# Ledger of designs, part 86: designed miniproteins, single chains, continued (5)

Each design is a single chain, and the fold is of that chain. pLDDT is the mean over its residues in the fold that is shown.

## One batch from the design tools (miniprotein)

Design m19171
Fold by ESMFold2-Fast:
Structure m19171 (fold): chain A 114 residues (1-114)
Amino acid sequence: EEEAREGAEEAREGAEKARAAAESGDAEEAARAAEEAARGATRAAVAAGDSGDAEAAREAAEAAREAGRAAVAAADAAVAAGAPAEKALEAQLAAGVAAVAAGVAAGNAESAER
């Protein structure tokens, strides 16, 4: 539970940083923060799955969705700013990781709520 909560907080903090960096046109920081958010979302999803706690799994899914939205915004900002393709790719990969984490966590939550 503690691990799932910490991962969800990391995902939300990373998402907020990624949005702020994207808004300011800092593509490098936006991509980095998006990766941080995706990492937190993955940790939260795994920990929630291991615990079998439906509430923790729902919170992990919500945090992962926020991380995914922030990563998409970071990728869009990188393209708009003319940043190197590598930075846009990093943000897109973070979005993909967050989407997988959200799907896994949502599935675990549905199974646990049975």
Scores: mean pLDDT 80

Design m19172
Fold by ESMFold2-Fast:
Structure m19172 (fold): chain A 59 residues (1-59)
Amino acid sequence: KKEKELVLKLIALELEIIGLEIELEMAEEKGDEEKVKKIKEKIKELEKEVEKLEEELKK
């Protein structure tokens, strides 16, 4: 862990995922199938970015 910017990006991505999880629950409650699908895809993409940043921080 050397770069403060990498840590801040990781925190920002984690917060974005939490926000999307809340939006996902709301969309599921409303029965918006297309919204649910898009949010799930977005979360999956952000999770991949988190993994990549975690590996960079491991250096």
Scores: mean pLDDT 80

Design m19173
Fold by ESMFold2-Fast:
Order: C-alpha cells, then structure tokens, then sequence
Structure m19173 (fold): chain A 94 residues (1-94)
C-alpha cells in the first residue's frame, strides 16, 4: 500500500473512531437523562444513532476507496454501532 493511501485510510479511520466515541458519549448521556427527562433522553438517543450511522457510512466509504484492506475496520464500526443502538434501545425502553 502506498504511504499516501495509508495516510488517507488512517485519517478516515481516526474520523470513524471519533464519531463512534461521540455516539457512545451521547448514548451514555441519554441513559443518565432517562431518569429525569425522557424527552431529552430520546433526543440524545437520536443524536447517538445519527453519529453511529455517520461512522458506519464513513467506514463503508473508506472500504470503497481502499478495497478489502479496510473491511475489518468497517465490520468493527458496524459492531460498535450495533452495540450503541442496543444501549439506546435499552435506555428508551426503560
């Protein structure tokens, strides 16, 4: 892999990690809010899901641009997003 292509992939993966970290933080804030304000909890939950989706879309875009070399990262992003979705659903259902 070229160094330029590797740097592009690394920057994209860093952005995916940042989006997933933000989504997880929003999901935790949603859970903390659920006991006090269910409406705020739902709004935070929606934001967490939107950030998780952005991360998956970004990882898929990197996969399209770099080929199978980033497939494991796309799969990891989908798994992380699915966990965030499960946490959000558990919070909103409670």
Amino acid sequence: MSEEKRQLMQRGLDEVTELLTEAARLAEQSRKAAGQDPETARELAKQALEKAKEAVDKARKILEETGEYSKEYADQAEAAAARIEAEVKATVAA
Scores: mean pLDDT 77

Design m19174
Fold by ESMFold2-Fast:
Structure m19174 (fold): chain A 64 residues (1-64)
Amino acid sequence: SVIQEEVDRLAKEHGLDYAIEWIKKEIERIEKLLPSLSGVNRQVAEQELKDLKEALEKYEKEKA
């Protein structure tokens, strides 16, 4: 996904800690927007949240 590519780029350029912090902030941003979204825009945001949460789990596991 586009999100996975962006996260991989951030991890490569800035390190795992930076990428993890970015993912956490992006999850919070989208979760705050989600109640105001409907239709296709909400579905896209829900998919982005899923992709971000999967990326977070992967990178936290690699850091451990």
Scores: mean pLDDT 83

Design m19175
Fold by ESMFold2-Fast:
Structure m19175 (fold): chain A 66 residues (1-66)
Amino acid sequence: SGEEAVEKAREYIEKAREAIEKGDYETAKKYLELAQRYAVLAVIQGHEEEAREIGEELQKLEKELE
């Protein structure tokens, strides 16, 4: 369901943050990719508000990897 997609996206964002804190940017990028895929699924399932919030967090974290 869309709720599960939102939940998974947030879970992977948290894992990405932990990887960034440890300097493991390769693992962080993989978690951000997974979070993005679940965010897209959440949009398709009608959870646009939560997906938008997730998208903003993804953009901020991706900038930290540059």
Scores: mean pLDDT 84

Design m19176
Fold by ESMFold2-Fast:
Structure m19176 (fold): chain A 85 residues (1-85)
Amino acid sequence: AEERARQVLAEAVRIAFELLKGVPVSDAKEAMEKAKERAREIAQRAGATVTVDYELEGNTARMRIRVEVGGARLEVDVEIPLAPE
């Protein structure tokens, strides 16, 4: 269960970086919503639950990703650099 949670978390983080890194701040909100949706899809396929919270701080996207599966619970905070306005 913990290994599955770790795999889902790693994949969600990877997708967040791919969708958000270097994105203009003006497009960041849309990219964050896409990352959240993709994380949910990944978790659903793995039989896991994912919660994604995000906030925009200047030119940085801060995301908190929490994954739960089979009694295992993992959480990570990631900061992704955006393109400054």
Scores: mean pLDDT 80

Design m19177
Fold by ESMFold2-Fast:
Structure m19177 (fold): chain A 66 residues (1-66)
Amino acid sequence: DKKKINERLVEAAKLLADPANRHLSVAEIAYKVGFKDYRTFSKKFTERFGVSPSAAKAYADALAAA
């Protein structure tokens, strides 16, 4: 279901932006929101947001450190 996939991607983006989750890898966040395959998660995330999950995490971590 595309709607459920989109909801999981939005939840992942929120988790990536939360400084409390800085210790978590992008793969761990993908599994937490219900993806069984990181490759599929990374592809769908990039299609939805135009940026990779790793890039989104790096940007959020940099903002939290500033």
Scores: mean pLDDT 79

Design m19178
Fold by ESMFold2-Fast:
Structure m19178 (fold): chain A 58 residues (1-58)
Amino acid sequence: SEAEKLYQQGLEAYKQGNLAEAAKYFEKALELDPNFEKARKALAKIRGVPEEKALERA
């Protein structure tokens, strides 16, 4: 499916450390399939990393 293809592209970007590119692909995959749990889980991890950087404020 198209969502699976986008997820694979996101996974490749993630493996390369390109979190911004990976997030874009995972977001597109979720736009096509909102129940695509693998993409949602991967996106949540990426989004969590920037938030964790704010822990200095804590």
Scores: mean pLDDT 74

Design m19179
Fold by ESMFold2-Fast:
Order: C-alpha cells, then structure tokens, then sequence
Structure m19179 (fold): chain A 102 residues (1-102)
C-alpha cells in the first residue's frame, strides 16, 4: 500500500498545481484545465478504490498521466497558451515522479 499512497500524493500535488495555474488562465484555458483536473480526480479515485497489485496501479497512473500530457501538449501547440505550456511542464514532472516509483 506504500506505492499507492505515493501515487495519490503525486496526483494530489498535480491537481493542486493545475488549480493554481487555473487562477492565472484565460476563460478558454480555464475550461481546458477544469477538464484536466476532473480527469486527474477520476484517475485518483480509480487508484484509491482499486485492489490491484501496486505495479499495476503505477502502470495505470503512468498511462493516464501520459494521455493527459499528450492532450495538454496538443492544446498548447494549437493555441500557444503560456499557462497551458506551464501545465504541460507540471504534468511531465509528475509523470517522471511516477516513473521513479515504478
């Protein structure tokens, strides 16, 4: 259960970081960040409510976060939004932390 707690902590810190970025974002970027925050909250619920082995939980968290990184990169590349570029960096840092636990 120790890896599960570390995964949840990383996801909580990522959600908090995105919420802080949302305060500086345009209305359009706020809507996108709200979608990302909701996806991370759902991922955290899946991890929290799962009895799967720790190795499978970390792989699911990594896969989920990789999908969010790709989505945020696409948005940032398409719009050039500087706050969403900061969100990409935050999500990539969180992904590296998850990979270090694996």
Amino acid sequence: MKKKEEIKKILDETIAGLRALRERASPEAQAFLDEMITALEKLKEIIDNSDLPEDELIQRAITGLRQLVAKARDYAERTGDPVVREAVALLEESLKKLEEIA
Scores: mean pLDDT 87

Design m19180
Fold by ESMFold2-Fast:
Structure m19180 (fold): chain A 66 residues (1-66)
Amino acid sequence: MSREELDTEVTIALARMIMALAKKSKNKEEQIEFYKKALDLLEQAPRTPEVESLIEEIKKNIEKLK
């Protein structure tokens, strides 16, 4: 696995953990903050289909909380 591939996989794993925390949060403001953190992290990663899918999921979840 190249460094780029390893960094992307780590970023995806971390983003998924942050998304799980957002979904478990009881406060809408806290949920939005976690989703924004996950989004920022994924936007720094190379755009793979998995990364794009997670970005779309996060954006939809933020929209639903507004």
Scores: mean pLDDT 79

Design m19181
Fold by ESMFold2-Fast:
Structure m19181 (fold): chain A 91 residues (1-91)
Amino acid sequence: NMIEKALKEKQEQLKAVQEKIEALLKKEGLSLDSPTWTPEQVELSLEKVRLESQIELLKKMIEDKVSEEEFEEILRKIQQREEEARAREQS
C-alpha cells in the first residue's frame, strides 16, 4: 500500500512533467523534427529522467518485497523531496 502510494505519486509527477514538455514544445514552435534544446526543455527532460529513475527503483523494491516498515522511511524521504520540488515556483 505505502510502496504503491509512493510509486503512484511519482508516476503522477512524471505525467505532469511530460505534459509540460509537450506544452513547451508547442508554445515555442519546437518539435523533434526541429531540435533546438532550450534551457527550459533541458530542465524538464532532466526532471523526467530523475522521476523515471525513482519509479524504476520503487518498482524493484516492490519486486524484492522490501518490508513496508523499511519502505516507510524511504517514503518519508521521497515525500520530503516532493515537497522541495513542489516549492519551486514553476507552476
Scores: mean pLDDT 73

Design m19183
Fold by ESMFold2-Fast:
Structure m19183 (fold): chain A 55 residues (1-55)
Amino acid sequence: MEFLERFARALYTQLKDVDPELAEKIERALQSGDEAEIRKAIDEAVKKLTEIVRK
């Protein structure tokens, strides 16, 4: 779990200025300690970052 938490934190740092709502969702998932919720938040964050990077 610690690896997933660190990855989610990295995504939070990248998204908090571009998509604060999604960043907040990541923070809530981390606060819940639920691995499934953390994974869902990571998947949404990766999808959002992919869209941003592609323009």
Scores: mean pLDDT 77

Design m19184
Fold by ESMFold2-Fast:
Structure m19184 (fold): chain A 72 residues (1-72)
Amino acid sequence: SPLEERFEALHDEIAAILNLSPEEKAALRQGLLKRMEEIQKENGLSEDARLQLMVETLERILALLRAQKARG
């Protein structure tokens, strides 16, 4: 899926910016997946809508991290 590939690419970039260990990177993934599952259940989202929301969430996080890094 293009959305799954986009999610993985964004997750990799965020982990690189934060200098996360493999364990921390896995923990970040698990935390996001758990939160997105909760949102999916609360809002009756389809799998495609959940994947889109996950991608959009990581894009927002990445943008914020890049902005913070540019100021530091």
Scores: mean pLDDT 82

Design m19185
Fold by ESMFold2-Fast:
Structure m19185 (fold): chain A 74 residues (1-74)
Amino acid sequence: APSLEEQTTRLIAENVRLVQELLDAAPDDPRVRALAEDNARAIDEAARLSLAGDLEGALAVVQASLDRIREVQA
């Protein structure tokens, strides 16, 4: 089974990829720009939590960001 760290790293890579795809499709869309900024903050917060030993919190923050990206893609 993948570790919490491996899951978090995988979700971060997916978030970055999806946000980049949205930016490539609609670079001037304020919703996409807001998602990119939100995702950057989520990655920073996840890094902070991981360094503090809160691996579950780090995963949860990245997962919440991914859910917001999915809502915009729908």
Scores: mean pLDDT 83

Design m19186
Fold by ESMFold2-Fast:
Structure m19186 (fold): chain A 70 residues (1-70)
Amino acid sequence: MEDLPEEVRQLVMSARQKNILGKPEEAKELAEKALALDPTSREALTQLAVALANLGKLKEAEEYFDLAEK
């Protein structure tokens, strides 16, 4: 009940748009919300990693990129 996969998709799409617009702090929050709903979402892990890289947190970004490849 409730379209959990659709909710995750919308959060991931929003995070991606925030990363494209140069708003990595907002992208990070949206990606973290998506991961709270689906911790296995590769797209959410990727958008979180991109946001962390844009925030200068390169070590954390690398770890989330590695998780997204699984």
Scores: mean pLDDT 81

Design m19187
Fold by ESMFold2-Fast:
Structure m19187 (fold): chain A 74 residues (1-74)
Amino acid sequence: GIKEDAERIIEEAKKLKKEAKELGNKDAEKLAKMAEEHAKRAKETGSDIDLGVAALTNAVAKLINDREIKKKKE
């Protein structure tokens, strides 16, 4: 349900935020923070819109982090 999906995104966003900070990518850090905030709101209110925004911002933060990790290996 929405609460379970929101809790998953909160935990993923926390990890992505830490990773983005270690990588020095401020955009990914900001997106991960947005994902955490919207997921927390979705958990409290049951909002599908907030869950959707959280999932999208979480996915984009992961994409940026994955690209930065690839650059670091080069």
Scores: mean pLDDT 85

Design m19188
Fold by ESMFold2-Fast:
Structure m19188 (fold): chain A 71 residues (1-71)
Amino acid sequence: NVEEAKRYILEAVQAIQKGDLESAIKYLEKARSLVSGKAKEYLDKAIEALKKGDRQEALEHISQALQALDS
């Protein structure tokens, strides 16, 4: 559900801030499994950014995913 997805996204943000990109990716993968549409697309983009080591791009896409979930 949306609230559970948001919890995983917040865990991913905390992991990114700690430099734990592997855990961040796992949390975002859990979140994407609970959502659809634009939110899922943005979470997929965030995961790709983290795989490339681009934390700033990942956080931008995470923000877009959260906005889509609130729509």
Scores: mean pLDDT 87

Design m19189
Fold by ESMFold2-Fast:
Structure m19189 (fold): chain A 83 residues (1-83)
Amino acid sequence: SLKEEQKEFLRLLIEEALKAGLLTEEQAEKLLKLIEESDDLNLIADELFKAIVDNAEKKGLDSETFRKKVNEIYEEAKKKLEE
């Protein structure tokens, strides 16, 4: 279903953000639990993006580097979802 595909995409985004160092293990586990327990995909996506932004700011990433990393996370997750 579309909902299950969207949940899988969110799981892949969490995995790639964790690999990129833009999520902690604890944040990733919390977000993965939210995907299993909630159907509010917009809320989950908002919490994910908020965590990514917070970690990027804590690491002192400039806007250009941040945008590049976020785009790489998105494209890699999309690629994995497609095959």
Scores: mean pLDDT 86

Design m19190
Fold by ESMFold2-Fast:
Structure m19190 (fold): chain A 55 residues (1-55)
Amino acid sequence: SEEAAEEVLALAKAGVSYAEIAKILNEKYKLNEPLSAEEARRMVEVVEGLAKKKA
């Protein structure tokens, strides 16, 4: 979702670790399968790419 994408980008820009981002997303969105730090890293890369394209 766009809201989750904005939060992920803001946290990454603030220097929050990928493990911490994964934890925040898991707690806030109550994901059926918990995100790993590796998956959070990949999500940050995808979201940064999308943000550049929309600008």
Scores: mean pLDDT 72

Design m19191
Fold by ESMFold2-Fast:
Structure m19191 (fold): chain A 66 residues (1-66)
Amino acid sequence: MEELKEQLRKAVEAGDVDKALAIAEELIRLGMDPEDIVMIAVEAGSGGKLSVEQTVALVKEILALA
């Protein structure tokens, strides 16, 4: 669980949307709350390579997985 959270943060910081979505899907399958996953994505997105618009799009995709 902790390792996947760290991998999600790194993928979002790198702007790797496909990898971030794959990790988010796995976290949801493991029972993590989608709200907590979205929080990680927003925090990592604000400090990383993604624009605000790209971060919002990623958040919408994560919520659609739930």
Scores: mean pLDDT 81

Design m19192
Fold by ESMFold2-Fast:
Structure m19192 (fold): chain A 64 residues (1-64)
Amino acid sequence: MDMIKKGEELKKKSEEKFKQAAKLAAQGKKTGDTKLMSEAIKLAKEGEELYKKAKELYDKAVSS
């Protein structure tokens, strides 16, 4: 039970990070702000890591 809840929390955090990264990337691209683009890349990487952890928890809960 806890693994599914934890996976869902991590997935939500991952999606929030991706949405923030997308917004910052769009702003950085439009304004040419390299610092906004660097921040967007950082958030995207963090989101990817959280998403991988969420996937592992879901896979483990469902298939084993």
Scores: mean pLDDT 80

Design m19193
Fold by ESMFold2-Fast:
Structure m19193 (fold): chain A 66 residues (1-66)
Amino acid sequence: SEKEEKAIEEAKELIEKAYEKSASKEEMLELLDEAVLKLINNISSEKKEEVEKEILEKYEEEKKKR
């Protein structure tokens, strides 16, 4: 759905911002918490595993840059 697609995109952007742009660990955690809340509120349980895989891949991608 449009709602789920937008939530996934927004979550990935927040993860990227957390790893690439945050000045502190506290700021990073705030951005990551926001990403998690976007996913919890917008993704159905049926798509949880698929979305979790996509998000974990984004985390691993961003971690390799640091």
Scores: mean pLDDT 77

Design m19194
Fold by ESMFold2-Fast:
Structure m19194 (fold): chain A 60 residues (1-60)
Amino acid sequence: SAFDLGKELEAQGKYTLAAAAYQGAIAADPNNKEAWKNLGVAYEKAGKTALAAEYYAKAA
């Protein structure tokens, strides 16, 4: 799944690609709160801290 791909890419340090995969997971299932949270984490690790905060809020 796109969610599992996101986790694998994040584990490899490919944070921008992980964020894209998590966006795909959210597009397929907007109720996947774990994908919203992990998208926030991926943006934070990519240095996009303001964007990360926005997606953490959407996960709550």
Scores: mean pLDDT 83

Design m19195
Fold by ESMFold2-Fast:
Structure m19195 (fold): chain A 55 residues (1-55)
Amino acid sequence: MSKEYKKKAEEILKKEGITEEQAKELVEKYVATKEVTPLSKKALEAMSYIDKAEE
């Protein structure tokens, strides 16, 4: 179950050209500012899959 979520996250990160660490920073910035950008939406999606993979 967790392996599938990790793969989905990695595919999003690779397609957008960002690392997991950069995606986490984008999500933290979104939480602080509430500004939505196309990149922040993809970062949120990738981090959501990582969270599901870790739990």
Scores: mean pLDDT 77

Design m19196
Fold by ESMFold2-Fast:
Structure m19196 (fold): chain A 85 residues (1-85)
Amino acid sequence: KIDELYAELKALAEQVPDPELRASILGLIDRLYEAIKNGDFVEAAKIDVALRLLLVGGVLEGRISQETADGIKAALDALMAAAEA
C-alpha cells in the first residue's frame, strides 16, 4: 500500500507545470518515502511539513493551481495516514 501511495503522489507531482517547483516537490517526496521505509517518522513529519509549506507557497506565487496542490495534499494525507497505521 505504501509503494502504491508513493507512486500516486509522484504521478500527481509530475503534473506541476513549473519545472523548478516540480523538481523540489519530487525531491521531497522521494526523501519522505525513504524516511518512511527507514522508520524515521520524525524526519518524515519534518518533510511532510516542508512539502505542505512548498505547496502553499507555490499556489500563492501562481506556480501551481489550487486544484493540483489539493490533489497532492490529499495523496500526501493518505501516504502519511498509511505510514502511521
Scores: mean pLDDT 85

Design m19197
Fold by ESMFold2-Fast:
Structure m19197 (fold): chain A 68 residues (1-68)
Amino acid sequence: MTKEELKELLREFGEKNGLSEKVIEGAIEAVDNDDKVAVLSGLHEAAKVTGDEETAKKLREKVREYFA
């Protein structure tokens, strides 16, 4: 998976779940900064807020694979 593909998946997840543009931009910036912990933490909190635990779980696995 490329950095661009991961950023697009994060944007799609955020937009689908009605997250603010500021939150989505923060997640994308964390990917650009190679901050794995910030990306994973952000997805964990987004899952709690949105209730979309299944999509967030799948996306966390893709994040772990990208930073492996």
Scores: mean pLDDT 79

Design m19198
Fold by ESMFold2-Fast:
Structure m19198 (fold): chain A 60 residues (1-60)
Amino acid sequence: MSEEEIAKRISELTGLSLEQARGIVRIAKELGPEVAAQLAKKEAGVSEEQAKEIEALLKE
């Protein structure tokens, strides 16, 4: 799955903007999907369940 497709899915899942979702994908590339999901939870206010879904999407 492309980075843009992952970003779009994160945006749809969480209600975050596509720009925020692209930021999460970039963080995952540098620091890993677990860190990216935790930052989304802390800074963007996504739920624990949404953070786990983000992590799963970033691992594929």
Scores: mean pLDDT 81

Design m19199
Fold by ESMFold2-Fast:
Structure m19199 (fold): chain A 111 residues (1-111)
Amino acid sequence: STIEEIIKLEKELSLLYDEIGRLLADNPELTALEAKALALEAEILAELRKENPDFERIKELELKLIEIEREMRRLLEEQRDEIPEEVYERAEELLRKAIELERKSLALLEE
């Protein structure tokens, strides 16, 4: 089902945020944004598991999540000289993948 496909994407997204959080653990601003992303992801998954999911609410939460992901990328770029290059490159890759997965989830909700 479409709901099962979205749940699979959101679970994959939660794993990406967990990896980002571990990678950026020494950065308090990025860790705070990662915590907000995980909280939104938990709300999305909880809504998707309801008998009658509110797809408009899920869409609003996913849009907020994309905004947080963009803010994380902005902060990573601003702090690039203060972060080891390998950590920066990996975090940027993971955030790009997270944005792509959220866009796929949004597209499925519009079907």
Scores: mean pLDDT 82

Design m19200
Fold by ESMFold2-Fast:
Structure m19200 (fold): chain A 75 residues (1-75)
Amino acid sequence: GAGGGAGGAAGAAAGGGEVATTSDVGRHSWKYAGPEAGDRGAVRGGLASGSGSTATAADAINAASEMGKLYGTGE
């Protein structure tokens, strides 16, 4: 789907919060099967966005984190 405006910060914050939680860190960060399957499924499926939701959430978080890094501590 197209990158929407809804859930940009909320989605990243929610995902980050969940992942930040010790229990969810490993579960939502598994990448030996999850992201590979989810990534392919999300791109190929589309209508099966539920299966690829994890990958989409991670992508949103990554984008938000990148913005923070660019802003950095100084400038």
Scores: mean pLDDT 45

Design m19201
Fold by ESMFold2-Fast:
Structure m19201 (fold): chain A 81 residues (1-81)
Amino acid sequence: NAVQEARNALDAARGLIDELEEKIKRGEVSKTEAANLLTAARVHLIAAEFYGEGNEEIQKEVEELRKRIDEVGKLADEKFS
């Protein structure tokens, strides 16, 4: 079921971003690990957007999560600049 696949992908992306954000706050992440977690989260977000095509609730969650991923990415960039 495409909707379930979209929800699974959203849950995966959220978990990765939660992990990255916590690790950044604790100072327990390398530049490489941060890049890997961001890339993995973005891959899952793309999958969620694809499987959630035409579902307004899922597309809204995708847009909210995209903004969060971008914000966390900026925090990581600031930490390693």
Scores: mean pLDDT 88

Design m19202
Fold by ESMFold2-Fast:
Structure m19202 (fold): chain A 118 residues (1-118)
Amino acid sequence: SITLTESGGGTFAEGSSVTLTFKISGDVSLVFEVAWWRQRPGEPLKFVASIDLLTGEVSYAPEVQGRATISYDKEKSTLYLDLRDLRREDTAVYYGAATLLTSPAKTVWGSGVEVVVE
């Protein structure tokens, strides 16, 4: 009943910035946490950033801390990830994730959006 639609991928110059978005469709009242994860070529899936929608607390992975900002627009049900000072190691498929207030908690994943840094 929940679907994530990601956008903002593409090919970007080293040192530039990108804004990735995902929109939540369906019953957004069940969503209590939203996050971005990424998978670099040849590496496992890794955490990037999250917002706890109940508390407003944000978390960042060490690799992006200081150059990333995560924000959520409740009116649009849209999560934003701004990545600044892009480097080649930011090349990855980026996945939106929404965690639901179910028992047990359930995470819905987007299909991914590709970011290439040259």
Scores: mean pLDDT 86

Design m19203
Fold by ESMFold2-Fast:
Structure m19203 (fold): chain A 89 residues (1-89)
Amino acid sequence: MSPEELELEAELALVRAGVEVLRLAAEKIEDKEVREKVLELAEEARRLADEAEEALAAGDLERARELLRRARELVREATRLLEEYEEKK
């Protein structure tokens, strides 16, 4: 693998781990609106991660990079919502 391919595969693994953590954390959220928003962001990030995996398999590194960038932004947004929710407790 090229260094770029290895980096993108590592980013994909981190996004997938983040999505799983967000899904598990959402089950503990008492506020339905916050829970549903976190789950929606996690599901969209998962979809983008799946598309990025397909792009990597096809050798489209530029597409994979853009999809992973967008997935990371969604994971960060969901994490921010969780942090704001925990601060209000």
Scores: mean pLDDT 85

Design m19205
Fold by ESMFold2-Fast:
Structure m19205 (fold): chain A 82 residues (1-82)
Amino acid sequence: MEELEKRIKELEEEIKKDPNNAQAWFDLGNAYLKLGEYEKAVEYYEKVLEIDPRNPVAWRNLALAYRKLGEFEKAEEYWKKA
């Protein structure tokens, strides 16, 4: 967990330098998904998809995060986008 927190801080600094860095937003989404912070993961994956709307891994991970939140209808919709 502590190593993941350090990585999150690094990614936040990357985004401050370049807010259009889709990879940094994606890595933040993955980090929060691993922490069980599913609402945060959703927020960051949505940022990825604003920058790059055809990212099948981001769509799948967004769907997974919604499933973890119990939002099964949204999860199915987003899973089909991948």
Scores: mean pLDDT 84

Design m19206
Fold by ESMFold2-Fast:
Structure m19206 (fold): chain A 76 residues (1-76)
Amino acid sequence: RELSDEEARAIRLALELLADGPRREADLVRELSERLGVSRATVRRALELALEEGLLVREGDTLSLSEAARAALEAG
């Protein structure tokens, strides 16, 4: 599945922010939308894709970096 530039930027920034610790999904969506100048719907779609790819873990209202995403960031 091909990412839009907006979705790719949202995923990248989300991974960077989550590397500093878990965050509430609503707060993360708002921050990403504001920083990137994209709609909250676009950010939510990007985060769902990152969850599908195993980059993020959702626990209730909280998102955290997966072990796979941590390994990918350490390899880069």
Scores: mean pLDDT 80

